Designed miniproteins, single chains. Designs and how they scored, part 5

Each design is a single chain, and the fold is of that chain. pLDDT is the mean over its residues in the fold that is shown.

## One batch from the design tools (miniprotein)

Design m149
Fold by ESMFold2-Fast:
Structure m149 (fold): chain A 58 residues (1-58)
Amino acid sequence: MDAGEALRLAVEYAERAYAAGKLDATAEIERLMREALRNQVPVEELRRRLEEILAKAE
């Protein structure tokens, strides 16, 4: 996975979570991003997990 793509995706979802007032979700997104970069998580799996975190914020 391209690190730039992972960072861009994580920032996008973190901003959405922040806008929803779910600061715990932003921290969880940051943790997931670090995990994805360390473990070479596929972009499609990362996106799915980010959407799950954001859904909790909605």
Scores: mean pLDDT 73

Design m150
Fold by ESMFold2-Fast:
Structure m150 (fold): chain A 83 residues (1-83)
Amino acid sequence: SERKKLEEEAKKLLGEAIEHAKAGVEAEAAGDYEKAAEHYRKAAEAAKELLEVAKKLGADEDTLENLEESIKALLERAEKLAK
């Protein structure tokens, strides 16, 4: 039961991260860099929560490292666009 709840939470957080990343790309393409930075930060926040859920689910080290790198990339993109 608890594992299923964590899996559902992970799926929701992944969806949120993807939707915000997509909105960030669309805003960046439109030249709305402030809006793009906001969306990339929200995508990173959802991905950080997903990382914690993934740890609780016992995800392997490679999966966790890939998620950490994705979070880093999203935050670096947001910082560059906020200049």
Scores: mean pLDDT 89

Design m151
Fold by ESMFold2-Fast:
Structure m151 (fold): chain A 60 residues (1-60)
Amino acid sequence: SAESKRLREELLALRLAAQEAGVGLDESLAPALEEKWAGMSEEEREALLAELRARVAARA
């Protein structure tokens, strides 16, 4: 769906932002996370994105 695509694009953007900022999110943003993401519901994906946004903001 368009919503699922948007959430995935947001995940990729957050991963890039974390890498650029030197944030220690490597374990949370490992390649294996993409496989886990595919199995998540949209609610779970939104919760994960909110968690990652909070971690990036707190570290920045």
Scores: mean pLDDT 65

Design m152
Fold by ESMFold2-Fast:
Structure m152 (fold): chain A 62 residues (1-62)
Amino acid sequence: NIEKIEELIKEGKLKEAAELAKEFLESKGLPSLAEAAYDILSSHKPSDEGIKALKEALEKLE
């Protein structure tokens, strides 16, 4: 699931990545992180720093 989120980010499908990341993080019992991930990825111009921080957070959940 994390790999698919990273693939969507790499492809520029940020809205799909935002929805998938939110669903995944909510399923792990992390609703605050789910909202943060959605906000980062669904923003009109997501920052590279925000995307990097999100990827690092997702990797730590494995």
Scores: mean pLDDT 74

Design m153
Fold by ESMFold2-Fast:
Structure m153 (fold): chain A 74 residues (1-74)
Amino acid sequence: APPRVLLRIKLTGSLEQVQAFLAAVKAALDAAKIDLRDTSEAAARRREQIIREVAAAMQAKYPDLTVEVEAEVV
């Protein structure tokens, strides 16, 4: 069976901050040319790393925004 990934993202902030975060994640994944159909562990780890980097950058810009990111290959 193909590997499964559990990815949980919990966001607390204004609607505008949440939308900005989602847009930033999409832009970062697109810029990195990440194939969302790639089921390899390496691709999953790269996606997680990009999401975590976006979360850190967004929280630095918006201190009232809280982001919790958890990803695991199951």
Scores: mean pLDDT 74

Design m154
Fold by ESMFold2-Fast:
Formats: structure tokens, C-alpha cells, sequence
Structure m154 (fold): chain A 66 residues (1-66)
């Protein structure tokens, strides 16, 4: 999970949002309680203009935190 999150952050920094999205989704398949991965997926969807998904994933990030 953590290795996938690191790779996803690197892809995100390079502007490769499709690769970052895929890697964050893979990280969440391993650990669905990874709040950082949900938050960054929300950010990717916000950048894509999908506000409904951005809000949904942001709520999941809050739920994944203690």
C-alpha cells in the first residue's frame, strides 16, 4: 500500500494524473482505510471537474481517519 502511494505521488507530481489515479486505486484495493489515498483521489477528480466524485472521496478520507 505505502509503496503504491509513493509511486502515485511521483506520478501526480509529474502531471501523470491517469497513472496516479490508477496507483491510488490499487493502494485502496489493498488498504481501503488509507486516508491519504482517498484525499489525493478526491484532488484528482477535482482537477478533472468531477465535483461529485471529489466530494465522495473526500468524505471517505475523513471516514478513514480516526
Amino acid sequence: ADELVEKAREAFRKGNFKEAEKLYQQALAVDPNNAEAWRLLAEIYLLKGDFDKAVEYSKKAIEAEK
Scores: mean pLDDT 80

Design m155
Fold by ESMFold2-Fast:
Structure m155 (fold): chain A 77 residues (1-77)
Amino acid sequence: MEKFKEEVQKLAEEIAKNVDNLEKVDELVEKLVKLAKENGLTIGSELVSEEGDVLHVRLVVKKDGKEVAVVDVEIPK
């Protein structure tokens, strides 16, 4: 679980850094979805807040419908 949360965090941060490269973002999103599916988990997103040009998003990791991990990500608009 801890290692999975760390991998999700790294992929989310990499997506945020590469937002100007849509092909790279799409590839990283596919990796994130695949990682969740391989671990029998689902990932949902919740909007936490907007501050100027930054969107604060919470990624909620669920197993059997229950929240098991949360990863907070900053996404530029």
Scores: mean pLDDT 70

Design m156
Fold by ESMFold2-Fast:
Structure m156 (fold): chain A 57 residues (1-57)
Amino acid sequence: LAELPTRSAREVLLELARKAGLTEEELEAMIAELGPANTALELLRKLGVADAPLLPD
């Protein structure tokens, strides 16, 4: 993903990672594995921002 002059997706993900208690290395590994969009969803899920799962496990 190209870096934007105002604020990059990577910078947003770094803020979310810090709030979730993850390191920059862990964040970069997730981005490399899942991509930035899926990484953002995982971080939001860890922070409890996402709605509770409706599927019975």
Scores: mean pLDDT 67

Design m157
Fold by ESMFold2-Fast:
Structure m157 (fold): chain A 62 residues (1-62)
Amino acid sequence: MELGKEIVREVAKKLGISEQEAAVLVATGRIPEDVLRELAEKYGITPEELRDLVRKYLEEHF
């Protein structure tokens, strides 16, 4: 779950929103596709795996 937290923080910083808003945006698939793909490549996972990690993080922490 460390990775999910790191991804949420990165999205929050890039978009200028709260970590909770970032987690919801990613989990619901409403994040800009370019940002999603860039982050997935950066962390060596697929966009689907990235969404699943953030969804799990959202369920456990919010």
Scores: mean pLDDT 79

Design m158
Fold by ESMFold2-Fast:
Structure m158 (fold): chain A 88 residues (1-88)
Amino acid sequence: PLSRTSITPVGKVKVGDKITVTVTNTSAQDETWTVDLLVKEGNSWVKIASQTVTVPAGGTKTVTLTVPESYKKYDGKEAFVATRAVPA
């Protein structure tokens, strides 16, 4: 089900910004969650940060994504958080 994948706008970002994302596993099984920080360049999504975390069944985990200096060309651009869960 697509309910385990989402894209959420987080506003404009700049180098050194920390985006905190809380993921909740509402399923009855442990899941591996991938949390990506994305910006749009033309018609393409660019992944500027990513973390993976295992969330136990019914559990909650917090992930912090930091905008790296290597992507300072995206300062002031709108960013999005994409989450995807798969069975662990």
Scores: mean pLDDT 79

Design m159
Fold by ESMFold2-Fast:
Structure m159 (fold): chain A 97 residues (1-97)
Amino acid sequence: MEEEVLEILRKAMKAVGYDEKTIERLIETVRRFLRGEPLPLDELKEAVKTLGDILTEAIRKNLFSPEELEKLLELYHRLVDAYHAAVRAETGGRPLR
């Protein structure tokens, strides 16, 4: 499932017009996320923003089958949840340390 989502994402980014460096950077960030690696808040924020932009443009250009779109939406929701959890962890930490 993870490899399929990454290939769908790479295809969408290329079709939307992202450069190779930007594509590989987001793919690596998403791969690390899917492996359960902790991501810095700024990396999660940029991944959410970039994937949101990709989804908007890809829907507008009719680049996805319903199945591909569902997989990318699931990835987007997982990243948004992780970003919100990271924000909560950073702001919910009382100055006990």
Scores: mean pLDDT 79

Design m160
Fold by ESMFold2-Fast:
Structure m160 (fold): chain A 64 residues (1-64)
Amino acid sequence: RAEEVRELGERLGAPEATIELFVKAVEAEEAGDLSLAASYATAGALLAIAAGKAEAGRELLRAV
């Protein structure tokens, strides 16, 4: 799952920092820490929007 999210982010042209945040969100979710996962996913999505990559952020959010 984390590797799939990384590959998706790379294909969508998401910023590296956004990709890393969504990878951490998946890792946190798999570890059962839903609060941490939500925090990472939120940060990744906001960073994608700020970078002009809102669509990439939306697709990554669907993959978590």
Scores: mean pLDDT 83

Design m161
Fold by ESMFold2-Fast:
Structure m161 (fold): chain A 95 residues (1-95)
Amino acid sequence: SEEELLAQARDIVASLKDAVKRYREAEANGDGYAGGLALIQITFEDAALHVLADISGDPRLAELAKLADEVRQAVRAGDWETVEENLKRMEELVA
């Protein structure tokens, strides 16, 4: 159902937000191992949103997947303003 897909998307967005926070903390502390694990999690959550978008055909889930791609790219670039703006937009879309 649409409600079940939205609930899954909310869980993925929350997990992505947590992984981004852990990545930022790891980079600040010079912890390459923790940073690597957080980046794998960001990559996994991004892929999960694309799977939901493809299965559902829902334009909102497609927008979430696009925003997650941008978060992943911005995290690698250290562009934290873009990361925070996109995460906020993602939370609004799943509210």
Scores: mean pLDDT 90

Design m162
Fold by ESMFold2-Fast:
Structure m162 (fold): chain A 55 residues (1-55)
Amino acid sequence: SKIDKISEKLAKALLDEGVLDPEEVRRAAQIAADLYGFDPEELYKRVLEALEKLL
């Protein structure tokens, strides 16, 4: 789905920048959710799932 693709791209970008603090991850997900029209909590959850798969 589109949300899965966006969450995976965001997770990779956050890892590349070393952004692993939960509050900063949540903030990034909120900004992306607003930009792409997703629910911020749902996108945050998907980003965390993508981060776990990349670690």
Scores: mean pLDDT 82

Design m163
Fold by ESMFold2-Fast:
Structure m163 (fold): chain A 79 residues (1-79)
Amino acid sequence: AEQEERELEIELGVVDAIIEITRALSKKDGLPEDEAKELIRRVLENTREEILKLAPKYGFSPEVVERVLEYIDEKIKEL
C-alpha cells in the first residue's frame, strides 16, 4: 500500500538525516574518526530503541518497523 511505502520512505530518510547530522557535528567538533563512528553507532542504537517504543503507540506497520530496524543495523555494521 502507498501508505506503508511512504511511511518506510520517511523513516529511512530520518535515519539517513540522523547519520549525516551526527557526522557533521563530529567533524565540526574535531572528533577523531573512531570517536565519530562510535557516536554515530550510539545515536543509531538509541534511534532503534525509540522506534521500538513509539511504533506500537502510533500504529506503525510491523513490516515497516522491521525494515527500518534492519536498515539501522546495516548502517551500524557499515561503520
Scores: mean pLDDT 80

Design m164
Fold by ESMFold2-Fast:
Structure m164 (fold): chain A 95 residues (1-95)
Amino acid sequence: MKTEKEKLALEAESLTALGRMAAALGDYELAVKLYEEAIELAEKSDKKVLAEALTHLGEVLAKMGKTEEAIEYYKKALELDPENEEARKNLEKLE
């Protein structure tokens, strides 16, 4: 069943995927914007999708030299989804 929450989660996942593409192309400004939009939708829908968006935002912030902000986002992602291996690995690299 596609509920409103399920639709928002799918939109958040799509925005997260677009953000990853933007980051891969070196467009960190666009990646941040797309991840922030994904986070807004995911906050109203799905904790795991939210954790994924927060993790990818942290990755881009780390690449931009914002290491302390990146650590905070990885910790938030792990609070929402303790099994998020990407957030755990990225946090271990910065600690």
Scores: mean pLDDT 85

Design m165
Fold by ESMFold2-Fast:
Structure m165 (fold): chain A 55 residues (1-55)
Amino acid sequence: AAPLRMTEEERKLYEEGKELIDKGVATGDRKTLTRGIGLVLRAIGDALERDLASL
């Protein structure tokens, strides 16, 4: 679970991103690793921006 408050969609992106990172590291697939990192950053960024905007 992420420490930041996330929507269900953002949480799903975060979990999918983590799985892709783990898979990319395990297989040495840099493309999969990069995609996973992108999804994690997007999920965290979207959640953070929403939290900051709603305050």
Scores: mean pLDDT 77

Design m166
Fold by ESMFold2-Fast:
Formats: C-alpha cells, sequence, structure tokens
Structure m166 (fold): chain A 70 residues (1-70)
C-alpha cells in the first residue's frame, strides 16, 4: 500500500502529523489494514496522546484476530 509506505517514511523522519495523515488514507482505502491502525497508534504514542494510541492499537488487534493472525 503506497499510503502505508508513505506514512512509514514520514514517521522515520519525525513528521508525525504527515505520517498520521498517510495512515488515515491507508485506512480509508482498506479499513481492515491492521498495519495502518497499529502504525497510527505508534504516531499517537510519539505525540504523547496515549488514550488515542491505545484506541488505535485495540482496533489493529481486533482486525488481526478477525483475520486469524496472532
Amino acid sequence: DAHLEEGKRYYEQGLYLEAANAYIRAIHADPDNWEAWENLGKVFEKLNMLDKAKEYYEKAKAIREKLGLK
């Protein structure tokens, strides 16, 4: 997913708002993209928004469980 890879690039550069925007676009294209939800959680951890980070990690976990992933 181009948006997922773009988000990872922004995250590595410390551009957390740009990374979040790219991950949101990845989720918009595929709401079952658990990697985008998990990476969005990592962004919000870096922004010290821990409640939002937890919410996004829980969504990623639920999708992974739905898909039979551990």
Scores: mean pLDDT 85

Design m167
Fold by ESMFold2-Fast:
Structure m167 (fold): chain A 72 residues (1-72)
Amino acid sequence: MAALREQGREAAETVERFERGEDVSPEEVGEAVRTLLEAHRAGALPPRGREIVERIRRMAAAGREAARELAE
């Protein structure tokens, strides 16, 4: 799990940079989010990474509700 833990840390930094308003490509952000979720499932995330995952979940929930409203 060492590789996944390292990838999770780098992914957390990428998401944090995006949150700070730095322009990161959509592909990089998507890949970072995916890596964070995989690392979270494996229990390989540091506490900082877990906070980011929780924020992502909240954003995803809001996005799903917005998508549902658009579909109606």
Scores: mean pLDDT 71

Design m168
Fold by ESMFold2-Fast:
Structure m168 (fold): chain A 100 residues (1-100)
Amino acid sequence: KAEELYKQGLEALKNGDYETAIKLFEEARKAGYKSVKLQRDLAIAYAKAGKTDEAMKIIENLLALGFYDEAIEVAKYMIELGLNVEKAKEFIETANILKK
């Protein structure tokens, strides 16, 4: 059930429907789908939708939980999209320091 919502969210993200992807990923999370990949994909969907603050909040949570590679991946999308590039670079640097 929750996994099906996540799969539907991935399809929406692939099709460029970022608002639908966000909604489906949030529903999957609320339904109990506890996956670091879901958090990463949700943050990417927020970034692609231009929702910079929401994407950054997820990056901060990923860093706090030790998911450094996922945090770096989302921050790279922010740089590619031109969203708060300085803060995105700071997140990547922080993750690389904490990985040691």
Scores: mean pLDDT 87

Design m169
Fold by ESMFold2-Fast:
Structure m169 (fold): chain A 100 residues (1-100)
Amino acid sequence: PVPLTPQQEIQRRVGAILLDAIENGDLAGAKERLRALAAEHGRPELGVLADHLEAWFNGDEAAVERAAEALAALSPDASFAEAARKLVLGLGEIQKEERK
């Protein structure tokens, strides 16, 4: 595969953590893994992401859009903003299944 930038590799790992959480229903584990990744790479925005997972899980679309916008401001990479939006949609699926 094509070499990724460090930022793109972190985005890929974040996506993998969240997909694993969706598949296994382990939101708490996803939060801990995101915090560990934030500490490992000195990326405080990943800690912010972890802290906002509950709002995304609860379907607060306005809070989710605000968090995605704040994350995009910390990283001027358009692909990161799109990854954050895809994350929001994935967490919405977890919320819908939990409410059944």
Scores: mean pLDDT 64

Design m170
Fold by ESMFold2-Fast:
Structure m170 (fold): chain A 98 residues (1-98)
Amino acid sequence: MWKERAEKLRKYAEEFEKLSERYDAIAEQTGPGAGREALARSIVYKLLSSFLKTGAEAYEIAAEREEKGLPPLSRSEQNTILLADSILEAIESEKARR
């Protein structure tokens, strides 16, 4: 369970990172004023990619802790997993509708 979720999150993180790079390139080519929308999209995709990577790391930590019989995840790690799951479900739901 934990490893499969981590792999999915990393896959979507890579997709959003590529989108961020693409929009960053468009912003650079378009210039400061006209490129503002592309720059904003690049920033949003970069933040989403970073968040999903953090979620994947939290899942990997959860798997390691469970295997070693260590204490439960911190509140921060638990919240990161819950938010990452919510984003993943939203992405998969939108993909299924389109």
Scores: mean pLDDT 77

Design m171
Fold by ESMFold2-Fast:
Structure m171 (fold): chain A 119 residues (1-119)
Amino acid sequence: AVVLTESGGGTVPAGGSLTLSSTISGAALSNLDVGWFRQQPGQPREGIAFITHMGGVFVAGDVAGRFSASRDDAANTAYLHMRDLRPEDTAVYYNAAKDGLNPKAPVVYGPGAQVTVVA
C-alpha cells in the first residue's frame, strides 16, 4: 500500500512563504502521478498542482505564479512551494498519489497538513 507522510504545515503571516513536503513509501515515486489538493474552510476539496510520472505539470489558475510543485524521485519526496500567501490560502493541504501505470488505480491521499495564513 502507498503511504504519504506530509510535513511543513503551520501558521504564516500574509505575504510569507511556506514549503510542504511529502515522503512516499510503498512504491517508487517514479511510477506515481502526484498531486496537491486543498480544502479551504466551508469549501470542497480542490486540486491545485499535479505532476505526472512522465513529468507533465499542471498548476491551477487561481494559484498560478505563486505556487509551484516539484518532485525528487530518488528521495521519494514531493514538494509544494507556496509564496506570497494570502488569508484565503488558509486550508488543509493534501498530497495525493496514483499509480501512473494504471489509469484505473484509486487516488491515495495523505492525512493533510494545516496551513493558516494570518492577515
Scores: mean pLDDT 87

Design m172
Fold by ESMFold2-Fast:
Structure m172 (fold): chain A 71 residues (1-71)
Amino acid sequence: MAEELAERAVELAREALRLLLEGGDKERVEELAREAEELLREAAELSEEVARRAHERIGELQREAARKLEA
């Protein structure tokens, strides 16, 4: 189901951003981001709307993380 793939992608993106904020392993951050991207691609093949919503959620997380890194 597209929703399940999208939700998993958002969870992986959130984890990647959390590790990035903690100064974590860059390699692991890249791995999690790549896996999230692959899941979003699969979700988009099933439902563009579900994938769009997931991209919006990830974008919000990325903006929040960027804000914290700048602070």
Scores: mean pLDDT 82

Design m173
Fold by ESMFold2-Fast:
Structure m173 (fold): chain A 61 residues (1-61)
Amino acid sequence: TKEKIEELRKKGDEYIKKGDELLEKAKKTPDPKKRLELEIEAGVYYIEAAVYYLEAKKLEE
């Protein structure tokens, strides 16, 4: 159980890192439309990270 919680949190952290990478790419993108698309994609990764953190939270007793 504790090992599963740690795995889920690690997965969440990986998705946060992916979102952060996309936001950094967006900051360097001069096209407003392409920048927005990258920001939206980053948002999706952050939502997925939140789901992993929530699953980990539900396993805490």
Scores: mean pLDDT 86

Design m174
Fold by ESMFold2-Fast:
Order: sequence, then C-alpha cells, then structure tokens
Structure m174 (fold): chain A 71 residues (1-71)
Amino acid sequence: PSDEEIDAAVQILALAVDLTTARNKGDKELEKIAQEGLDKAVRAYEAGNFEEARRIAEETRKKVLELDKKK
C-alpha cells in the first residue's frame, strides 16, 4: 500500500473508534456526525481517493471533539 493509503486507513480506524465511543456513551448527536463522516471517508477510500478519505476522517474527528467539549 502507499503511504497515503496507510495514513487514510489509520484515520478511518481512529474515526471508527470515535464512533464506537459516542455510541457507547449514548450521545446520538456525536454518533450521527461520526457515522456520516465515516461513511463518506470509507466511500472515498474505496474509490482510491486516499487524501480525500484522510481529510474527511480528520475533519470529522475534529468536529466530534469540538462538539463534545461544548457539552
């Protein structure tokens, strides 16, 4: 795999962990945001758009973190 592919996969896996955490805490708003971001990142990854997939995963994770801090 390319470095871009590996980096994208790592960020997607990290976002999947964020989704699982939100789900286990019962935070439906964070769960929805993480799920939507994960779905978009995985679709970009499957299309071979690894840089886009990485960016989507990173931006979604940042959004989840920022919203969680406001609660």
Scores: mean pLDDT 85

Design m175
Fold by ESMFold2-Fast:
Structure m175 (fold): chain A 83 residues (1-83)
Amino acid sequence: DLEELIEALEEAAKEYNSASDYTALGILLLKLGEYEKAVEYYEKALELAPNNWVAYDNLAEALEKLGKYEEAEEYRKKAEELK
């Protein structure tokens, strides 16, 4: 069950309070085609680490997959500014 896997990974990320764990969860969801959930977890990663350019870049990719090209461009620009 994909939802059970996501919940287990989210609990682990919360336990360690790690932006890296939320980013890893987002990447997994992106690969699984769960684009809306990937966006949610990248946003969680950015709440913990606002200067994480990797999370901005991956967030932009997920938004592009959802057809939200203007929002994706803004986050791509933010990622470039933080490199």
Scores: mean pLDDT 81

Design m176
Fold by ESMFold2-Fast:
Structure m176 (fold): chain A 72 residues (1-72)
Amino acid sequence: MAAEKKEKEEKIKELEAKAKELAAKFEETKDRKLLEELVETILEGMKLKAELNGAELDEEKIEEELRKLEEL
């Protein structure tokens, strides 16, 4: 268990770094593909954080928050 937990933590850090890099490139290029990859990277990071912390973040709650943003 401990080894898998550490690997997930490292992957989360890598995903966060990738998201920052994608955000910077998207800001420069305004490329839709970079925006799509950025969103996917953020969602993957959130899913791993939820798994790592057990029930701290629920996928259904994440969908609800995204829906609220769309309604605004």
Scores: mean pLDDT 69

Design m177
Fold by ESMFold2-Fast:
Formats: sequence, C-alpha cells, structure tokens
Structure m177 (fold): chain A 85 residues (1-85)
Amino acid sequence: MVDDAEVQEALGLIYLAIGKLDEKRGNYEGAAQSYEKAADWFEKAGNYKLASEAYRNAAISYEKAGNTDLAEQARKKAEEMEKKA
C-alpha cells in the first residue's frame, strides 16, 4: 500500500485534475468519482482541507448528475474533513 504522505497527496492532485477534466467534458458522474478518489487520497495524506474541497466538488458533481443520495453522502464527508482541518 502507498503509505508516503507526499505520494498520497500527489495521487490526490492527479485525481483532482481528472475530476476537473471530466467536469469540463460534462461527465459529472465520472467527475464525482474522481473527486471522491482525490478526497480519499488527501484524507490518507492528512490534508483535510484539500480532502474537504474534493468531497464538496464530488457532491456538486453528483448533484449535477442527478444523484442526490451520493451528493448528500459526499457533503457529509466534506463537513467531517472540515472539522479535522
């Protein structure tokens, strides 16, 4: 498993970029999934501010995709990360 925080943060940034690209293309489901992966890597790296932002972007993307349940789940995760930051 990847246990190096610098590598975990770099993976988060890569998935964040993929999510932004999918969002620009109108692939909101793909964007949301990529933002969730970014958030998971940022959380593992201990970067709770970036994790919170990534979960918020995932929530917005799920909402645009019409998936209100996943959007609510992502919003709750973003709030949890904000409390740790």
Scores: mean pLDDT 86

Design m178
Fold by ESMFold2-Fast:
Order: structure tokens, then sequence, then C-alpha cells
Structure m178 (fold): chain A 91 residues (1-91)
């Protein structure tokens, strides 16, 4: 889909491709669950970090409204952030 391609192109110069891959996973999951606001937040973000932050905030808000799909996305982000923190401690 064109939105995934746009996100990939926007972040093509990022030094860490793992972060881009994680963002693309979030886009695919949001598309599967028809969560357009999450996709838009990623597309509008200037950096991978901003994209993760925006998605986390929106997923939390939607999960509070009772959306289990948004809860799944929030858990996926929290898992990714925990992995990044673990690598930082291990470095």
Amino acid sequence: MEKIEKVKEKFSGVPNPEVVDRILELVKLAEKYNLQEIIDAIVEADTPGAAIGRVRNLARELAEKGDPKAQEILEKIDSFLAEVAERARAA
C-alpha cells in the first residue's frame, strides 16, 4: 500500500533499519485493524522516535476508549521500547 511505501521512503536514510522495520510492522498492524489515525501519525512524524511516540499516545487513547486492537499496538510498542532499553543497559 502507498502509505507503507511513503513511510519507508521517508525513513530510508535512517542509520538503524531495525527501527524502520518496527515502524513498518506498526503501520501494517494499523492497516489490518483500520486504525487510520495511527497510520497518519507515523506519516506525519519527522523522525522514527517521533513516530513511535505519536503512535504510543494515540494507541493509549484508543485503548482507554475500549479498543482491543489499539491495546495490541500499545503492547507491541512497549515491548519494542523495553528491548531498546535492555540493549542500552547491555551496551
Scores: mean pLDDT 74

Design m179
Fold by ESMFold2-Fast:
Structure m179 (fold): chain A 68 residues (1-68)
Amino acid sequence: AAEEYGRLAGEAAARGDDEAARRYGELAGRAAGVPGQAIADAALGAAASGADVETAAEAAGAAARGAA
């Protein structure tokens, strides 16, 4: 669940949907027991760096796995 929400945050951020990225980051954080802002920041940071949808999803999913 946490990794899945992290991936959704990354996908949303890559598509320019910052609101959805923050929302999914919050859900991932609750599921993983880590701050949701950290996962949202990973997703938004990847998108800001020009990462494609899959790359951003992998980055945010990895963050949701507990900063792996």
Scores: mean pLDDT 78

Design m180
Fold by ESMFold2-Fast:
Structure m180 (fold): chain A 72 residues (1-72)
Amino acid sequence: LEEAIAALKAGQVDEAVRILNKIAEEKSPEEALKEIDRFMDAARELDPQDPITAAVGILAAAVIKTAIENEK
């Protein structure tokens, strides 16, 4: 999770999304949702060099979260 946040802060959206997808696949749905929520909160509090990069990262996290929630 911290690695995904660091990647987003560095403008590496593809890497951040890759890490989030790995969390979603390897963690339980409950743990994955908790980590994704924390990522989204942290991303909103960051002062990103590129605000579009932050927005894309948050959107990707939201899509992954929705997919996990629908897999009940």
Scores: mean pLDDT 72

Design m181
Fold by ESMFold2-Fast:
Structure m181 (fold): chain A 91 residues (1-91)
Amino acid sequence: SIEEEMLRLAIEVDIEVAKELFKQGKLDLAIKEVEAVLQTDPNNLEALILLAEIYVKQGKLDEALEVVNKALKIDPNNEKALALKKKIEEL
């Protein structure tokens, strides 16, 4: 449907905006964008991984681990999520 296609495109744009904000060190704004995506699509794997990366950057390792474990429950073989979990556990 048009509504489903528009929603997918909007989510993809919002994730790219969040990634750019993260690259710029605008962590609070990046979190707001990721949380907006997750409110619409709570199992969005890319958004969950990005949120965990932002939490690692903030030093919020417990929150990062909770989010990465949620991502791994959705996709146990996700290479980025597995690498991020290992990084968190080695910090």
Scores: mean pLDDT 88

Design m182
Fold by ESMFold2-Fast:
Structure m182 (fold): chain A 57 residues (1-57)
Amino acid sequence: MKEEIEKEAERMIKRAEAAGLDTSPIREEIEKLIEEAESVEEFKEKVERLLTQVALQ
């Protein structure tokens, strides 16, 4: 995994969970994005979309 993307993933998940969001349903998709994303910016955009979906449930 790309170290910079992995650190950003940890930070985003931790922040979302601190805000009361359950990230369990999207964990596999986040792991896939860590492997497939070409940049930290692309990764952040895609994860923010997933977190928005979870927050609206």
Scores: mean pLDDT 76

Design m183
Fold by ESMFold2-Fast:
Structure m183 (fold): chain A 114 residues (1-114)
Amino acid sequence: SARELLRRAAELIDKGNEAYKKGDFEKAAKWFEEAVQLLEEAVRQDRSPAAYLGLAVAYINLARVYLKLGDFEKAIEYAEKAIEYARQALDLGHPGARTVLEEAEKLLEEAKKK
């Protein structure tokens, strides 16, 4: 179910965040990329504001990872995807979407300065 995919994606994001805190950015990217795959499937099953917000958060985390790895081209790409999905969540009325959108826009500006 879409709900189960959202829960599993959240668990993968938590694993990615733990890897990121330990400085294991390549492992963090792997967990966040797996979360994106589950969230894309969740959107295919149910185009919910929660699923789009989940995608935006996962892409924000990927953008942060690639900033740390010095891959500014990928950081820009993932920040732009985060903006796209945060806007979808905002259009669908998710209360958390504006904050996520602002963070994605800030990350895009940071990546473009490099």
Scores: mean pLDDT 90

Design m184
Fold by ESMFold2-Fast:
Structure m184 (fold): chain A 59 residues (1-59)
Amino acid sequence: MEEEIKKLEELANAYRRAVEAYRQAVKDGVLGNMTADEAREQAERAEKLLKEYEEKIKK
């Protein structure tokens, strides 16, 4: 259980950081198309990994 909780927290933190990076890119008034798109893709991938892991450990 502790290993699963730690893994879940790491995935949640990665997702949170990716979302914040995307928000910052948007706030900075179009830093660059690639930066915003890359941050969005990372956030989406992190979210999928988090949800997949949550489903695997759910009853």
Scores: mean pLDDT 71

Design m185
Fold by ESMFold2-Fast:
Structure m185 (fold): chain A 61 residues (1-61)
Amino acid sequence: MTPLERMRKRIEELKKNPDLKPPTVSAEERQRRLLKEAIEEAKKTNPEYQDWADEELARLE
């Protein structure tokens, strides 16, 4: 089964049962995830940032 087919099937099931609908994520939550990814990228490209990146990641999550 393709991932796309699984996703469509899941959406149809959620539409039938609103109780199964996942909560919406806030814009702040999305921005926090993007920041976390950017910090991880910086850590990979420059090991000098490791200590700073680890502290920032701990602060975010």
Scores: mean pLDDT 65

